# Designed miniproteins, single chains, continued (5): the designs that were tried, part 75

Each design is a single chain, and the fold is of that chain. pLDDT is the mean over its residues in the fold that is shown.

## One batch from the design tools (miniprotein)

Design m18592
Fold by ESMFold2-Fast:
Structure m18592 (fold): chain A 84 residues (1-84)
Amino acid sequence: MEKALEYVKKGDLKKAISLLSASISGLQLQIVAMQLDQDVVDPEEVARIEEAIKLLDKAIEYLEQGDLKKALEYLEEAKKVLER
């Protein structure tokens, strides 16, 4: 997350989008791993990660449109969700 924000501030949108896409893939794999482990599944943690993925997808969409203000807003919300 933090490096993606840094690249947005530097104007390197291609690297920012690449890092965010990688982060989404990592979060999706984390959900799958949690669902495969039947011993302890925290539904609140799964829901939080899914919320973060949705926000990151919106951030990428706005970065592709050149709306940096909206993209940063969604990135900050995703970070806030992941820090819960």
Scores: mean pLDDT 78

Design m18593
Fold by ESMFold2-Fast:
Structure m18593 (fold): chain A 73 residues (1-73)
Amino acid sequence: MVEEVVKRMAEVQKEALELIKKGEIEKAFELFEKESRELLDSVKDPGVRKVAEYAAKEAKEAMEEEAKRLEEE
């Protein structure tokens, strides 16, 4: 269960990063917010939810760094 949640968050991050690389930054963040919220809302176990929240925070940070890199070029 924990591994499945972390894997799904990584997949969402990958999809969002691909959109950022294409210049679709707004779509990338909209996709991430929708998918991460749905994933977090689906988690009933407190321990799994804590791991999912941490994974979401790391994913968002990576997306923000990539977006800044593209905006500053």
Scores: mean pLDDT 79

Design m18594
Fold by ESMFold2-Fast:
Structure m18594 (fold): chain A 58 residues (1-58)
Amino acid sequence: SPGPVLTLSDEELRRGIDAAEAGLPDRRRWAEEHGVGLEEVDDVERTLRRERERLREG
């Protein structure tokens, strides 16, 4: 379900961020290949990095 992730726990959110970050190269390659949404991929990467930094406390 493409619902909002606002209801996820910190652990679930961290796993989601890690999975999304791991998928970014493939997503970027797909976007480049299809000429769609490279700016969206950049925005997602920036958002994930920001959220990861917030949660990246020992």
Scores: mean pLDDT 73

Design m18595
Fold by ESMFold2-Fast:
Structure m18595 (fold): chain A 61 residues (1-61)
Amino acid sequence: AEKDYFLDLLVEKGYITEKEKLELWPLTDGMSVEDFLKYLVEKGYITPEEAKEILEEVKKR
């Protein structure tokens, strides 16, 4: 799934841990990738700049 890919990408790049991925997974239900990235910025997991780079990476898929 699209959300599996970008969460795995976040872990791979070191922005979140595997544990945080499991906690965040239920919160992604009904959210777009863009909305979820905004949520991660709001909570302090990633910066706005990192969110933009992740979104560009997902779009290249």
Scores: mean pLDDT 75

Design m18596
Fold by ESMFold2-Fast:
Structure m18596 (fold): chain A 71 residues (1-71)
Amino acid sequence: AIEKLEELGVSREVAEAALEYAVELLKNNPEWSEEQVKGHVTAFLLEKGMSSETAEKAAEIITKKALEEVK
């Protein structure tokens, strides 16, 4: 997962931070849909200076990985 994020131009540090953020969102908000979590992860990545397209693709990968780690 992290290696695929690096291919999208996401640094390892940002990828790890975004994954931790997604995991915490899922743990603190178990009632949130996958789409809600993905939206917040996308916003996080946009704040890190990513394009909308890259942020959306990276957020999808990160959210799926976070779901695997909490389930």
Scores: mean pLDDT 79

Design m18597
Fold by ESMFold2-Fast:
Structure m18597 (fold): chain A 83 residues (1-83)
Amino acid sequence: SVKEELIKLLEEARKIAEDAGLTVYADNFKELIERAKKSKDELELVLIGRQALDLIRHAIENYPELDVDKLKEIEEKIQKLLK
């Protein structure tokens, strides 16, 4: 399902931020994961996905020491889910 795949992608992004010691980003991804788990409809999932895309883009722009290639891959997969 879109929900299960979105949660999986958000968990990957959270781990990248956590492994890099970026606790604020990791915590923000964790909040999006919890919101996605509680979501009851596809519109809420789309809004969560859009917030995740903004957060990933911000991380890539400000922290080039991250696994940027993996974050871009996650970004592309989330964009495809939101079509």
Scores: mean pLDDT 85

Design m18598
Fold by ESMFold2-Fast:
Structure m18598 (fold): chain A 95 residues (1-95)
Amino acid sequence: SSQFQSIDEYLRELVADPSLTEDQIIDEAVNLFLTELNDIIIDNRFLDPDKLIKLIEEKAEQFKRIVEKVLDPKSYEVVKKRMEEILKKKIEYAK
């Protein structure tokens, strides 16, 4: 799993890239979240389900705070909704 400093830097690079559309930045941010979340699940697959769910929720909140800080409010709302749907499905799978 990546450090949150690296996630902040990556998202800032996406936002600064003049070749990327707003929709592409949103898709890349969501794809990064999915990749980070899957890495956390794989790396921590030996944890009790309750502990894994707590870790997933904590990491999702940290990611959400970075996205809110880096992306514009409209893009943030779209990423947030897509993250919440991904999180919901991953928590259901971890149970």
Scores: mean pLDDT 84

Design m18599
Fold by ESMFold2-Fast:
Structure m18599 (fold): chain A 80 residues (1-80)
Amino acid sequence: SELIEWLIKKREEIINAPEEEIGKLIIEYVKELLAKYPNISEEIKKELKELVEKLENGEISNYEALEKFEELMQKLLDEL
């Protein structure tokens, strides 16, 4: 699946990024994911949007955001 390959690649890129870039990469990848793959469940879309909002508002650390992003990616993979 193109989506599965994309998720694996983006996860690898985030894990190998400097801490200060993790939040920016998560925001960028969530926006790309929501634009390219509209068939994602509404529950996962909502949680991804909430994650971006928390990152943009400084309500969550980069590593807490990474943990939540990995959780949401696992949920998405389980639905595919």
Scores: mean pLDDT 81

Design m18600
Fold by ESMFold2-Fast:
Structure m18600 (fold): chain A 75 residues (1-75)
Amino acid sequence: SMEEIEALFKKYDKNGDGYIDFEEMLELLKSLGFNLTEKDIQAIKKLFAAYDTDGDGKLDFEEFKRFIEDSLRGA
């Protein structure tokens, strides 16, 4: 649900700056029960970069929401 996605974002936004970096995203996906191989990590890195429109290595809430929805459909 949207409320669950928002709660995950807030939990893994360690800095409280309104962004999630790639390492925080990997921790979040592992917490959802995903068994990440090196191949999976590379695929996630490519997907993360596709949603990182600013190229700063971080996703805001809207980019994060789209990333999670696409990742869950692909798994």
Scores: mean pLDDT 74

Design m18601
Fold by ESMFold2-Fast:
Structure m18601 (fold): chain A 68 residues (1-68)
Amino acid sequence: MTITLANGHTLEVTKKEGNTFYGKLIIPELNVELPVELTILDENTVLLKILPLNTSQEIPVSYLTVTE
């Protein structure tokens, strides 16, 4: 499962545990992959946490495109 963010970056999901998706955020322009957590807060909102940067941001589900 791949999730595309509104900025065009892609999140490759490797594991799901409860309401949290674990994976890597791929930034091809920088040749960088960052470990991330995506937690479902409700039907309209998710929390994206970028683990190495210790940053988190609430993102509307409408900003995400899910591809099976």
Scores: mean pLDDT 79

Design m18602
Fold by ESMFold2-Fast:
Structure m18602 (fold): chain A 62 residues (1-62)
Amino acid sequence: SATIRLAAIAELQRLTGLSREEAEAVAERVLAMPSREEAIALLQSLGLDRESAERLVAALRQ
């Protein structure tokens, strides 16, 4: 799961332009959110489309 998480963080960084540290903080926030829809909405607020946000939330929450 660590390898999948690192790949998801790298993809988040590529899609948003965030630094690695910022992308890691976003990933931790996604994991802390009780609602899947709130996690998707957070990633969309950072510029991801819905489909990309859904895939990244699924990958991070494995």
Scores: mean pLDDT 83

Design m18603
Fold by ESMFold2-Fast:
Structure m18603 (fold): chain A 80 residues (1-80)
Amino acid sequence: DEALARAPPATARTARYATELGRAAESPEEGLAVARETARFAVRQARELGDAAAAEVAATLARASGDDDLAAEAERLAAA
């Protein structure tokens, strides 16, 4: 429940940061690279916390970054 209370704001904030960094980046490739690195960080954090809500957030970020394989990893963590 504590993770759920933070999950939606964290997801929205990370997506907003990715968008803002993408606009500031010299190229769209740099923006996507930042988004994917952020998603990988979120998946790592979800694994470390062992929290299903954190894993759901990580899956959302991975899908937003276009990394479906990373999203599948996060879904597996949420199911554990």
Scores: mean pLDDT 65

Design m18604
Fold by ESMFold2-Fast:
Structure m18604 (fold): chain A 71 residues (1-71)
Amino acid sequence: SLKEDAVKSLEKLAEEAEKQKEMQELANIYKDMKKKVEKASDDEIPKLLKEGEKQAMSGMQALKAKKEAAK
């Protein structure tokens, strides 16, 4: 189902990010998204995934900008 697939994907993304020290904040975002998706109805899942993607994108941009500024 949509919920099972979303939970599975978010769990894998969180696990992969958690293996990298610099990605701990991103891992936490994916873990929070997984918990929200587990509690949500199927109708809410696409909206939650879209919001989570925006948060993850902002986090990645901030990390890249910080690394560029550290040069």
Scores: mean pLDDT 77

Design m18605
Fold by ESMFold2-Fast:
Structure m18605 (fold): chain A 87 residues (1-87)
Amino acid sequence: APSKKELELEVAEAMLRMIAAIGLREVERAVAAGDLAAARAAEAETLRALERATELHMKKYPELREEIERRGREIIEEFRARAAALL
């Protein structure tokens, strides 16, 4: 059975991945509409949301700080790469 710490990490990661998925969809929609300014705004807003969510989870779970930071960085890097491929 997963430990409480494992469940907390899974919840944090799931929330970050959800933010990234929603943000990517907004970038895709803006690009499809030919609105590059809106696409860039969606990218920037999603990056800010991911950074804030990562920091909040790190503060809430200080024992998991390093692991949350690592997963947050990986998700942010993946989002940047996927958004850049659309722009």
Scores: mean pLDDT 88

Design m18606
Fold by ESMFold2-Fast:
Structure m18606 (fold): chain A 71 residues (1-71)
Amino acid sequence: KDIEDARKAWEDFVEQARKALEKKHFGTARMLLEQGRDVLSHAAVAAGDLDLLREVGEEYERLMKELDEAE
């Protein structure tokens, strides 16, 4: 339940970050990715889901690297 809501929020933040990146709003894209990561990471920690926490961290790092390379 809470994890599903947090995953949807993360997906929505990633989509918004991609749209911001297309407009070259790099600062906005970074903030959106940080907010999404925090929401999903908090839910993962609360549920004791270390696999989800690792997956979120890996996806966040990958997206941030793409953002840095685009800048």
Scores: mean pLDDT 81

Design m18607
Fold by ESMFold2-Fast:
Structure m18607 (fold): chain A 78 residues (1-78)
Amino acid sequence: MMEEVREEVEEAIERARKLTEEALASEDPIEADSLFAMAVMLLSVAALAARNAGDEESAERAEKELRELVERYEKHKA
């Protein structure tokens, strides 16, 4: 269970990074916001799942990635 949650967090981080890069490259603000919203949801769900499973390290990794992606996206929009 713990190892599966760790793999899910790693996959969520990779997918969220790709979605964020697509959002940053998008010329359509609505598409960009939708792609980034999906990235945020993926990492939030992964962090919660890891925390519920007792994998605090994986939860903290997902939460840190989420904070970094939010900061990057907000600076891009400003």
Scores: mean pLDDT 83

Design m18608
Fold by ESMFold2-Fast:
Structure m18608 (fold): chain A 62 residues (1-62)
Amino acid sequence: SDEEIEKWKKAMLDLLTFADRLGAEQAVRLGKMTPAQAEEQIARRKAEYEEALRKRAEELKK
């Protein structure tokens, strides 16, 4: 159902962004970026994941 597809999409987005957050937090710890830069990077990558998952969800709902 559409509801199940939306739940799957959210779960996948959460999983993908969790991995990126771990990498960003390590970069902050190593002094390679500020916390603010890390949050901006995570937000940009999250937007890319959201677009890819949106397109896939649309195909599944057809």
Scores: mean pLDDT 83

Design m18609
Fold by ESMFold2-Fast:
Structure m18609 (fold): chain A 81 residues (1-81)
Amino acid sequence: MPLGAQRLIKEIKEAGEKAAKVAKEAGKEELAKEAKEKAEKTIKEIEEIEREKKNIDPSVYFKLAEETLKFLEEVIKEAKE
């Protein structure tokens, strides 16, 4: 079942929304846009992998999620400067 993928998608979506909100509240509209676009792109990639490859190693989803979550954390850090 795609339960693991769905959980990662939810985490990325929530992190992306939070990063975008923090950046926008700081007046950094471009940074907020980048956060949303990166989160949406990663979610789409996970959904495409889940659709196309039933036997994919779950570690691939975790790696994509980790890279994107790290980027979103950097967005929040940059917004606070």
Scores: mean pLDDT 77

Design m18610
Fold by ESMFold2-Fast:
Structure m18610 (fold): chain A 65 residues (1-65)
Amino acid sequence: DLLRQAEAEVERLEEEARRIREEYERLGEQGSPADRAIYLAAADFEVRQLRRQAEELFRRAREEA
């Protein structure tokens, strides 16, 4: 079941994105305000990349189903 596998992977990627964002936010809080902005931007970029991967996996599974 490609759809079920894609759903599980999407959920895992979303959880990973959440953790990455929280970790970068913590790093930013310990650094300077400039570092905080940089870490937040980097976290947002990583989260978007993971979401893009999840969407592609889901799209492929849906098309192949």
Scores: mean pLDDT 78

Design m18611
Fold by ESMFold2-Fast:
Structure m18611 (fold): chain A 60 residues (1-60)
Amino acid sequence: MLTAEKLKKLEGFSNETKVALAGKELGLSEETIAALQKQAPGKSDEELAEMLRAAAEKEA
């Protein structure tokens, strides 16, 4: 999964919206997405991609 590429396509959106859309596409739970959104402000796309990848691996 190229999460960073997906985040780049969402360039016009806030970090919270990027995390919500990418997280839903990855099949993450609503609880996990909410936790990631809480940490999303001020993060780079690379940091957001890493957070999403770690969450997806944890959820399996």
Scores: mean pLDDT 74

Design m18612
Fold by ESMFold2-Fast:
Structure m18612 (fold): chain A 67 residues (1-67)
Amino acid sequence: IAEEAVKLADYDGDGKVSAMHAAGTAVELAGGDPLKGAEAARKADKDGSGYVSLEEGKKAAEEAAKS
Protein backbone atom coordinates (compact mmCIF):
# COMPACT_ATOMS: atom_id res chain seq x y z
CA ILE A 1 0.00 0.00 0.00
CA ALA A 2 1.45 3.34 -1.09
CA GLU A 3 0.64 5.19 2.15
CA GLU A 4 2.33 2.52 4.28
CA ALA A 5 5.38 2.49 2.00
CA VAL A 6 5.71 6.27 2.29
CA LYS A 7 5.64 6.05 6.10
CA LEU A 8 8.42 3.45 6.04
CA ALA A 9 10.56 5.58 3.71
CA ASP A 10 10.06 8.78 5.75
CA TYR A 11 11.09 7.49 9.16
CA ASP A 12 12.31 10.97 10.19
CA GLY A 13 8.74 12.24 9.77
CA ASP A 14 9.87 15.54 8.25
CA GLY A 15 7.96 15.11 5.01
CA LYS A 16 11.12 14.30 3.03
CA VAL A 17 12.51 10.96 1.91
CA SER A 18 16.10 10.29 0.91
CA ALA A 19 16.50 9.34 -2.76
CA MET A 20 17.99 5.96 -1.76
CA HIS A 21 15.02 5.07 0.45
CA ALA A 22 12.54 6.31 -2.17
CA ALA A 23 14.23 4.16 -4.84
CA GLY A 24 13.98 1.03 -2.69
CA THR A 25 10.29 1.63 -1.96
CA ALA A 26 9.56 2.34 -5.64
CA VAL A 27 11.23 -0.93 -6.70
CA GLU A 28 8.95 -2.93 -4.38
CA LEU A 29 5.83 -1.05 -5.52
CA ALA A 30 6.78 -1.60 -9.19
CA GLY A 31 6.77 -5.37 -8.62
CA GLY A 32 10.50 -5.76 -8.14
CA ASP A 33 11.56 -4.17 -11.44
CA PRO A 34 14.67 -2.11 -10.56
CA LEU A 35 14.54 -0.09 -13.80
CA LYS A 36 10.94 1.03 -13.22
CA GLY A 37 11.71 1.74 -9.57
CA ALA A 38 14.74 3.85 -10.48
CA GLU A 39 12.71 5.83 -13.05
CA ALA A 40 9.96 6.50 -10.49
CA ALA A 41 12.50 7.76 -7.94
CA ARG A 42 14.16 10.03 -10.52
CA LYS A 43 10.80 11.50 -11.54
CA ALA A 44 9.94 12.18 -7.89
CA ASP A 45 13.27 13.98 -7.29
CA LYS A 46 12.84 16.61 -10.02
CA ASP A 47 15.32 19.15 -8.60
CA GLY A 48 18.02 16.53 -7.89
CA SER A 49 18.25 17.52 -4.23
CA GLY A 50 18.61 13.90 -3.13
CA TYR A 51 15.24 14.14 -1.36
CA VAL A 52 11.69 13.42 -2.42
CA SER A 53 8.60 15.03 -0.90
CA LEU A 54 5.86 12.69 0.36
CA GLU A 55 3.39 13.99 -2.25
CA GLU A 56 5.84 13.52 -5.15
CA GLY A 57 6.82 10.09 -3.84
CA LYS A 58 3.21 8.91 -3.74
CA LYS A 59 2.56 10.19 -7.26
CA ALA A 60 5.68 8.51 -8.64
CA ALA A 61 4.82 5.20 -6.94
CA GLU A 62 1.30 5.26 -8.41
CA GLU A 63 2.70 5.94 -11.90
CA ALA A 64 5.17 3.05 -11.55
CA ALA A 65 2.39 0.71 -10.40
CA LYS A 66 0.24 1.64 -13.42
CA SER A 67 3.07 0.97 -15.86
Scores: mean pLDDT 59

Design m18613
Fold by ESMFold2-Fast:
Structure m18613 (fold): chain A 68 residues (1-68)
Amino acid sequence: MEVKEFELEVELPNGAVLRVTVTITTTEDGVERIKVRVEQLSDVPVSPEELFAAMLAAMREAVERYRA
């Protein structure tokens, strides 16, 4: 079993700060599982649209780190 974990901190234009953790697990059977966790680190309100944009940016960064 192989586990790759990437943690990214994303600051939104409204000043909200999010921590996005991407975990990729490869089992012995060759099955890949991807888990994404998002934590709000600030008390600033975050819209669903801003949350999704931050998740997509973090996922793109995690993929680049995985390829390196």
Scores: mean pLDDT 75

Design m18614
Fold by ESMFold2-Fast:
Structure m18614 (fold): chain A 99 residues (1-99)
Amino acid sequence: AELKAKIEKFLTLLLERRAKKHKSPEEVVERARASIPALAQEEAEWYERHKDELSEAERAAIAAIMGDPSQLPAVRELMRESGLSEESIEELIEIMEEV
C-alpha cells in the first residue's frame, strides 16, 4: 500500500531528525524505529476505513504526504489548531515536502 509506505517514510525521517537533535541513545531510536511499521499500518487502515468521513484538513494531510504540495497550507493550519509550535510545524512541513 503506497500510503503505508509514505507514512513509514515520514515517521522515519521525523525520528532521524529528532534523534540527531537530541543525541538520543541508539537503543531508544531502534525501539522507536521498530514501532513505525505497525503505526503506519494502523494509520493507513484507519484512513481506508474512514475515507468518506475525513475532514478537509485530514484529506489535505494525506494528500500532502502522497506528494501534493498544494495541500501544505491546509496541513500547516491543522497542525497549528493542534497546538504545535511554529518550530515543530516548519520541521513537519519540511519532512512532508521530502516524502
Scores: mean pLDDT 78

Design m18615
Fold by ESMFold2-Fast:
Structure m18615 (fold): chain A 98 residues (1-98)
Amino acid sequence: MEELIREALERYRKILEDLVSGKKTFEEALKEIDRIDEELRAAGVPLDDRILFYAEMVALAQELAAQATDPEIKAALQRLSDYLTQRMLELERERRAA
């Protein structure tokens, strides 16, 4: 499990790099991130570990947004952080389900 999350985070870092460099659109970045999470879900990664994965993705997006000097890149990273936070909250709601 730890290895799957580590590989997922490395894939996410590459998506962020491609988003910041303009190699990926915001929509393409979201599709790739959603694919990674679906792969983790299909592999049986526990819900708590997927929540942690989203928390780490949010933290990294916020860190890069704080460092960004380009307003368009900063806005894209803030939008990504908001999207990932919403997805994390959805998983936390599933976790609380009886």
Scores: mean pLDDT 85

Design m18616
Fold by ESMFold2-Fast:
Structure m18616 (fold): chain A 68 residues (1-68)
Amino acid sequence: MEEEERLRRLGELVYKIESLLPKAFTDKKAIDEMKKLAEEIRREGPPALQEFADKLLKSIDEIKKKLE
């Protein structure tokens, strides 16, 4: 299995999160979608990206709690 293809897929997930960031603070659906993408990165990514995704998920949960 090609490493380049796996990394490209992970890059696409990161790009989707970045595109949703401007709406995350005004649209609850956007923040929920970012959470799904971060969870996918955590499942499929290497350990460094898994740690990053875990921190991102915790930040999303904190923002979501403040928007309650």
Scores: mean pLDDT 71

Design m18617
Fold by ESMFold2-Fast:
Structure m18617 (fold): chain A 89 residues (1-89)
Amino acid sequence: MRAEPVELTPEQQARIDELEAKRVAEADALIEAARAAVAAGDVEAAREYMERLIELGAKVAEEAGLPEAAELTREQGRAMLEKAVAAAK
């Protein structure tokens, strides 16, 4: 039945923790790379890193069952990024 609880094994719990840690690490790495690119004056590289961060956030929303939030994240993120790039020229 759908209401029965599932107890995780230590191996299953470790796998979940590993995947969550990897996702957080990927976001942190993209933020650091974007900051370094901005500091170097490389607006194009900063744009690429920020676009990847936006997509990562959108995928998290999709996995949570919120496809409308994912689409909104992509649209708002890209609009803000384009304005920031235009202002940096």
Scores: mean pLDDT 73

Design m18618
Fold by ESMFold2-Fast:
Structure m18618 (fold): chain A 110 residues (1-110)
Amino acid sequence: SVIEEILELLEKALEVFKNMIENAKTPEEIKEYYDKILELLQEAVDIAKKHLNKESVEKIVKVLHEFLDKAQEIIDDYLAGKISKEEAIEKLDELSKETKEKIEKIVKES
């Protein structure tokens, strides 16, 4: 289903963020992980555009931008030493759960 495909891509993006936290050592490596995340989220938007009306697509794009912005804040806090790796992963998991719930609501109401 359209919901399942979009949520799977969001889950893959979450796993790339977690891999970035665990494994990235340089700004160049961080950029490579970020590029992969952007590709996955763009694929989710493209699926939404193919199957959903324009209003629902605009809502999904907004939700995914909010996800990216909040995830970036979590990563920045981790890299600045403000939060632990474990806390960063927990915050990303909660953010992903909230984002999935918002997307499911948009698709069900479209």
Scores: mean pLDDT 87

Design m18619
Fold by ESMFold2-Fast:
Structure m18619 (fold): chain A 79 residues (1-79)
Amino acid sequence: SAAKAATIAKTLNNSVPSIASVSTAAVGAQTVISATFSTAADASAALAILNALKDSLGITAVGLKTVGSSYVVTAIIDN
């Protein structure tokens, strides 16, 4: 839901303030939240936070990917 996506985005912004950008996208029956970081350390911290809160935030999957010079952490929730 949009409310869950907003909660995840806010949690990331509050926990890792070096976030370069946060976006949300609807993909079929799921919502994908993507957070972009300039450093691997901050991206790793965000990934650890999302994994620790996965069940409480209703996250079905978490991932980390390198995109150019940036690091993208994703969280997937069911609608």
Scores: mean pLDDT 80

Design m18620
Fold by ESMFold2-Fast:
Structure m18620 (fold): chain A 100 residues (1-100)
Amino acid sequence: SEYDKLYEELVKLHEEYKKGKISEEEFIKGVLEIVKRLVESNSPRKDKLSFVRLVGMIVQDLLSDEKAEELFKKLSEILSPEEVEVFRLAMEHVKRLKEE
């Protein structure tokens, strides 16, 4: 399915960035492209929300707060209000886990 392909692409993008195979700019561009395709897909609402939550967690974990907020603003232009809130909450959750 398109959802499964997008999920596999997100996992690969995450792993390649963590291994230093792609730049931060390429990672950000890849995330924007994947999320745009997810929004345009005929995937169930629940699956889209789960995917957006995962993206929010990955973005906050890997990027600086400044770059994560920049990407969040760009994604908020293409996401529904509910998806924006799920993204924001996922980022906040990871940020709290890192504040030890």
Scores: mean pLDDT 87

Design m18621
Fold by ESMFold2-Fast:
Structure m18621 (fold): chain A 104 residues (1-104)
Amino acid sequence: DDMSRESLEELARAVAERLGLDYDALRARAATASPAELRALSRELYELGQAAGIGSTMTMIMLASLATSREQLLLMMRVVGEMLGLPEEQAERAADAYWAMLTA
C-alpha cells in the first residue's frame, strides 16, 4: 500500500471523530503514557470502536497512528490481539506491517 504516515493519520483522525474523541489529545496521551497506561488506552479505544460498530481494521489503524515507537505499537497490537483471542505472533506481524507503513 502507498499509504504515507499523513494518510494513515487522516484515517485515524476520522475514526477518532466518529468515536467522539479528540485525536490530538489521544496522541498526547499515547506519547506520554507508561506501558500500563498505553495498554489501558489501547483496550479503551478498541472497546469504543466495537461499541460504535467500527471495524477492527479501522480501530487498529487509529491505534497504530498513535505509536511513536515500534515498541509502543507492538504493545498496543498485543492488547488488541488478546481481546480478539489471537496468538501473540499475529499481533507481532500486525505491528511490523503497520510500523513499515508509518516509517515508509
Scores: mean pLDDT 80

Design m18622
Fold by ESMFold2-Fast:
Structure m18622 (fold): chain A 77 residues (1-77)
Amino acid sequence: AAKEAEEYAERGDGIGAGLYADRAGKEGNWEEAKKAGEYAAKAGLKEMETDAARGAGAALRGIGSAIHAALLAGKPM
């Protein structure tokens, strides 16, 4: 989970990193989801420097999914 997200982030693949963060959150691995989200955020920032609007959209979605999965996990509605 977090390790795979780091490997994808090193390749500049923010979307791939974000998918691993989301998966970790759905499996209940909140600490790994948070770490994977941090790697997705770093990859997305790098993509935003080169890809303007398109990269920014993908990065923000990955970050949002990971953070929401981690933060909402134990919070009753």
Scores: mean pLDDT 61

Design m18623
Fold by ESMFold2-Fast:
Structure m18623 (fold): chain A 87 residues (1-87)
Amino acid sequence: SAEDLLEALAGLPVRAQVALLTDAALNSPSLETRLAAVEALTRLGLEAESDEERQVVLDALRTIAAQDPEPEVRAAARAGIERIRAA
């Protein structure tokens, strides 16, 4: 789940969490894990304490929305961007 991924990465710098979640979203063989990684990135963006932190997450979600081979994962990344921007 997204919560399990965030718990596993807890204590790492936000940039490292974003990099690892982006890798999971693009490269995991499991669609469930890829979608969980996108939701975890979205939650990081919603809970971001600075504009810089939000921008790092938004850039990662834009990459996933552009590059992920699964349409469902790309749609989830676009939805995540809109959720963060609306908050």
Scores: mean pLDDT 89

Design m18624
Fold by ESMFold2-Fast:
Structure m18624 (fold): chain A 87 residues (1-87)
Amino acid sequence: MKAEELAEKGGRVGRREGEELGRRLGLSPAETERLAEIGYYAGYYFGYLHGSGLKLDKSTEELVQESFRLGRERLAAREARAAALAA
């Protein structure tokens, strides 16, 4: 299987998970789209590496981890804001 095909599949899965999570948390459309984009890039990089038979090098792993970290930080900030508005 070509690495690009697995990358695209990974990206689609990551985007779908990001969209679903954003909607579940009641994020704005813009915030949900940003989370979906983060999920797409994270999934794309993992899929590409898997398809290439390569082990994660330092730079690629950092990009993937940064994508996941940014997504988690945005979710935490949104939860804190939602809790403040509900109080």
Scores: mean pLDDT 70

Design m18625
Fold by ESMFold2-Fast:
Structure m18625 (fold): chain A 67 residues (1-67)
Amino acid sequence: MKIEELVKKLTSPDLEEQLEAARELGKLFTERPDEIIDPFRDALLKVPEEHKEELIEAFNKGLEENP
């Protein structure tokens, strides 16, 4: 799965798709932080406040799952 595809899912109107993308991006963050941090930050600016917290939690869970 490409980072570009995950970034596209972050702009999905479906919250479940956004949360899945956030978790996967969190897992990949250690390998490619520069490619991930900017799109993730931009996505947070575009979502409602309640969704921001859920996306951050999903991202952090993905990040913690990296060995």
Scores: mean pLDDT 77

Design m18626
Fold by ESMFold2-Fast:
Structure m18626 (fold): chain A 77 residues (1-77)
Amino acid sequence: AERGRRLLEQGNGVGAALAGIDDANEALRRGDAEGAREGGEVAVRGGLADTENPIRGTGYAIEGIGLIEDARLLEEK
């Protein structure tokens, strides 16, 4: 979680997106809705910051949005 946010601050969008996706998936496996939402948000922000490959970045952002929705559904249980 903290690593992904630090990567965003450093302008490493791809690194942040990958870290956010990994963190969100691990949080979902643990039943941690808050951690999954935070990881998904980092993935969205990292994907949108991918200036080298906007198509790849858009894919990461879409994945992050899906993880945020999965976190919301988990939180409702």
Scores: mean pLDDT 81

Design m18627
Fold by ESMFold2-Fast:
Parts: sequence; C-alpha cells; structure tokens
Structure m18627 (fold): chain A 81 residues (1-81)
Amino acid sequence: MKIIAPREQLINLLAKRVSKETGIPYEEAKKIVEELLDKYIAEGKIQTGYLPSLNQTLVIMDKETLDELYKEAIEKAKEKK
C-alpha cells in the first residue's frame, strides 16, 4: 500500500511519536526524522512530488518503508540517550 503525505506534516507526526515513545525533546526528534527522511529520499527509498495548490512537497513511499523509517528514528533517538 502506497502512502502519500505532505513532507512537513509527516515530519511533525513522526517527530511527536518518536518524542513520546523515547522521551527525547520534540525538537531533537524532529531533527532525527528530517535527517532520516532526507537520506531515504537520497537513497531512492522515498519518492517526492509537488502539490502546487499548497506549495507543498509530497513524499511517496510504501507502508513498509515508513515502518522502517520510524523504527530507525526510534533507534537513533535511543542512541541519543
């Protein structure tokens, strides 16, 4: 199943979840999520699109890719202690 979301909205959603699950500050969780999302885009695991009506970048991925990204974000947050 393909997931399509505005980049900013996905970052905010995942960052809130990572912060809640790991106890790190939201701002630190947001940086982790942004860095991982950017790397996944660069690696071709996530495709990007543009939504002109909202001036928003969309990210497109399989649910499995999203689950992998979230798991890596949690692991990186735990490394930050």
Scores: mean pLDDT 82

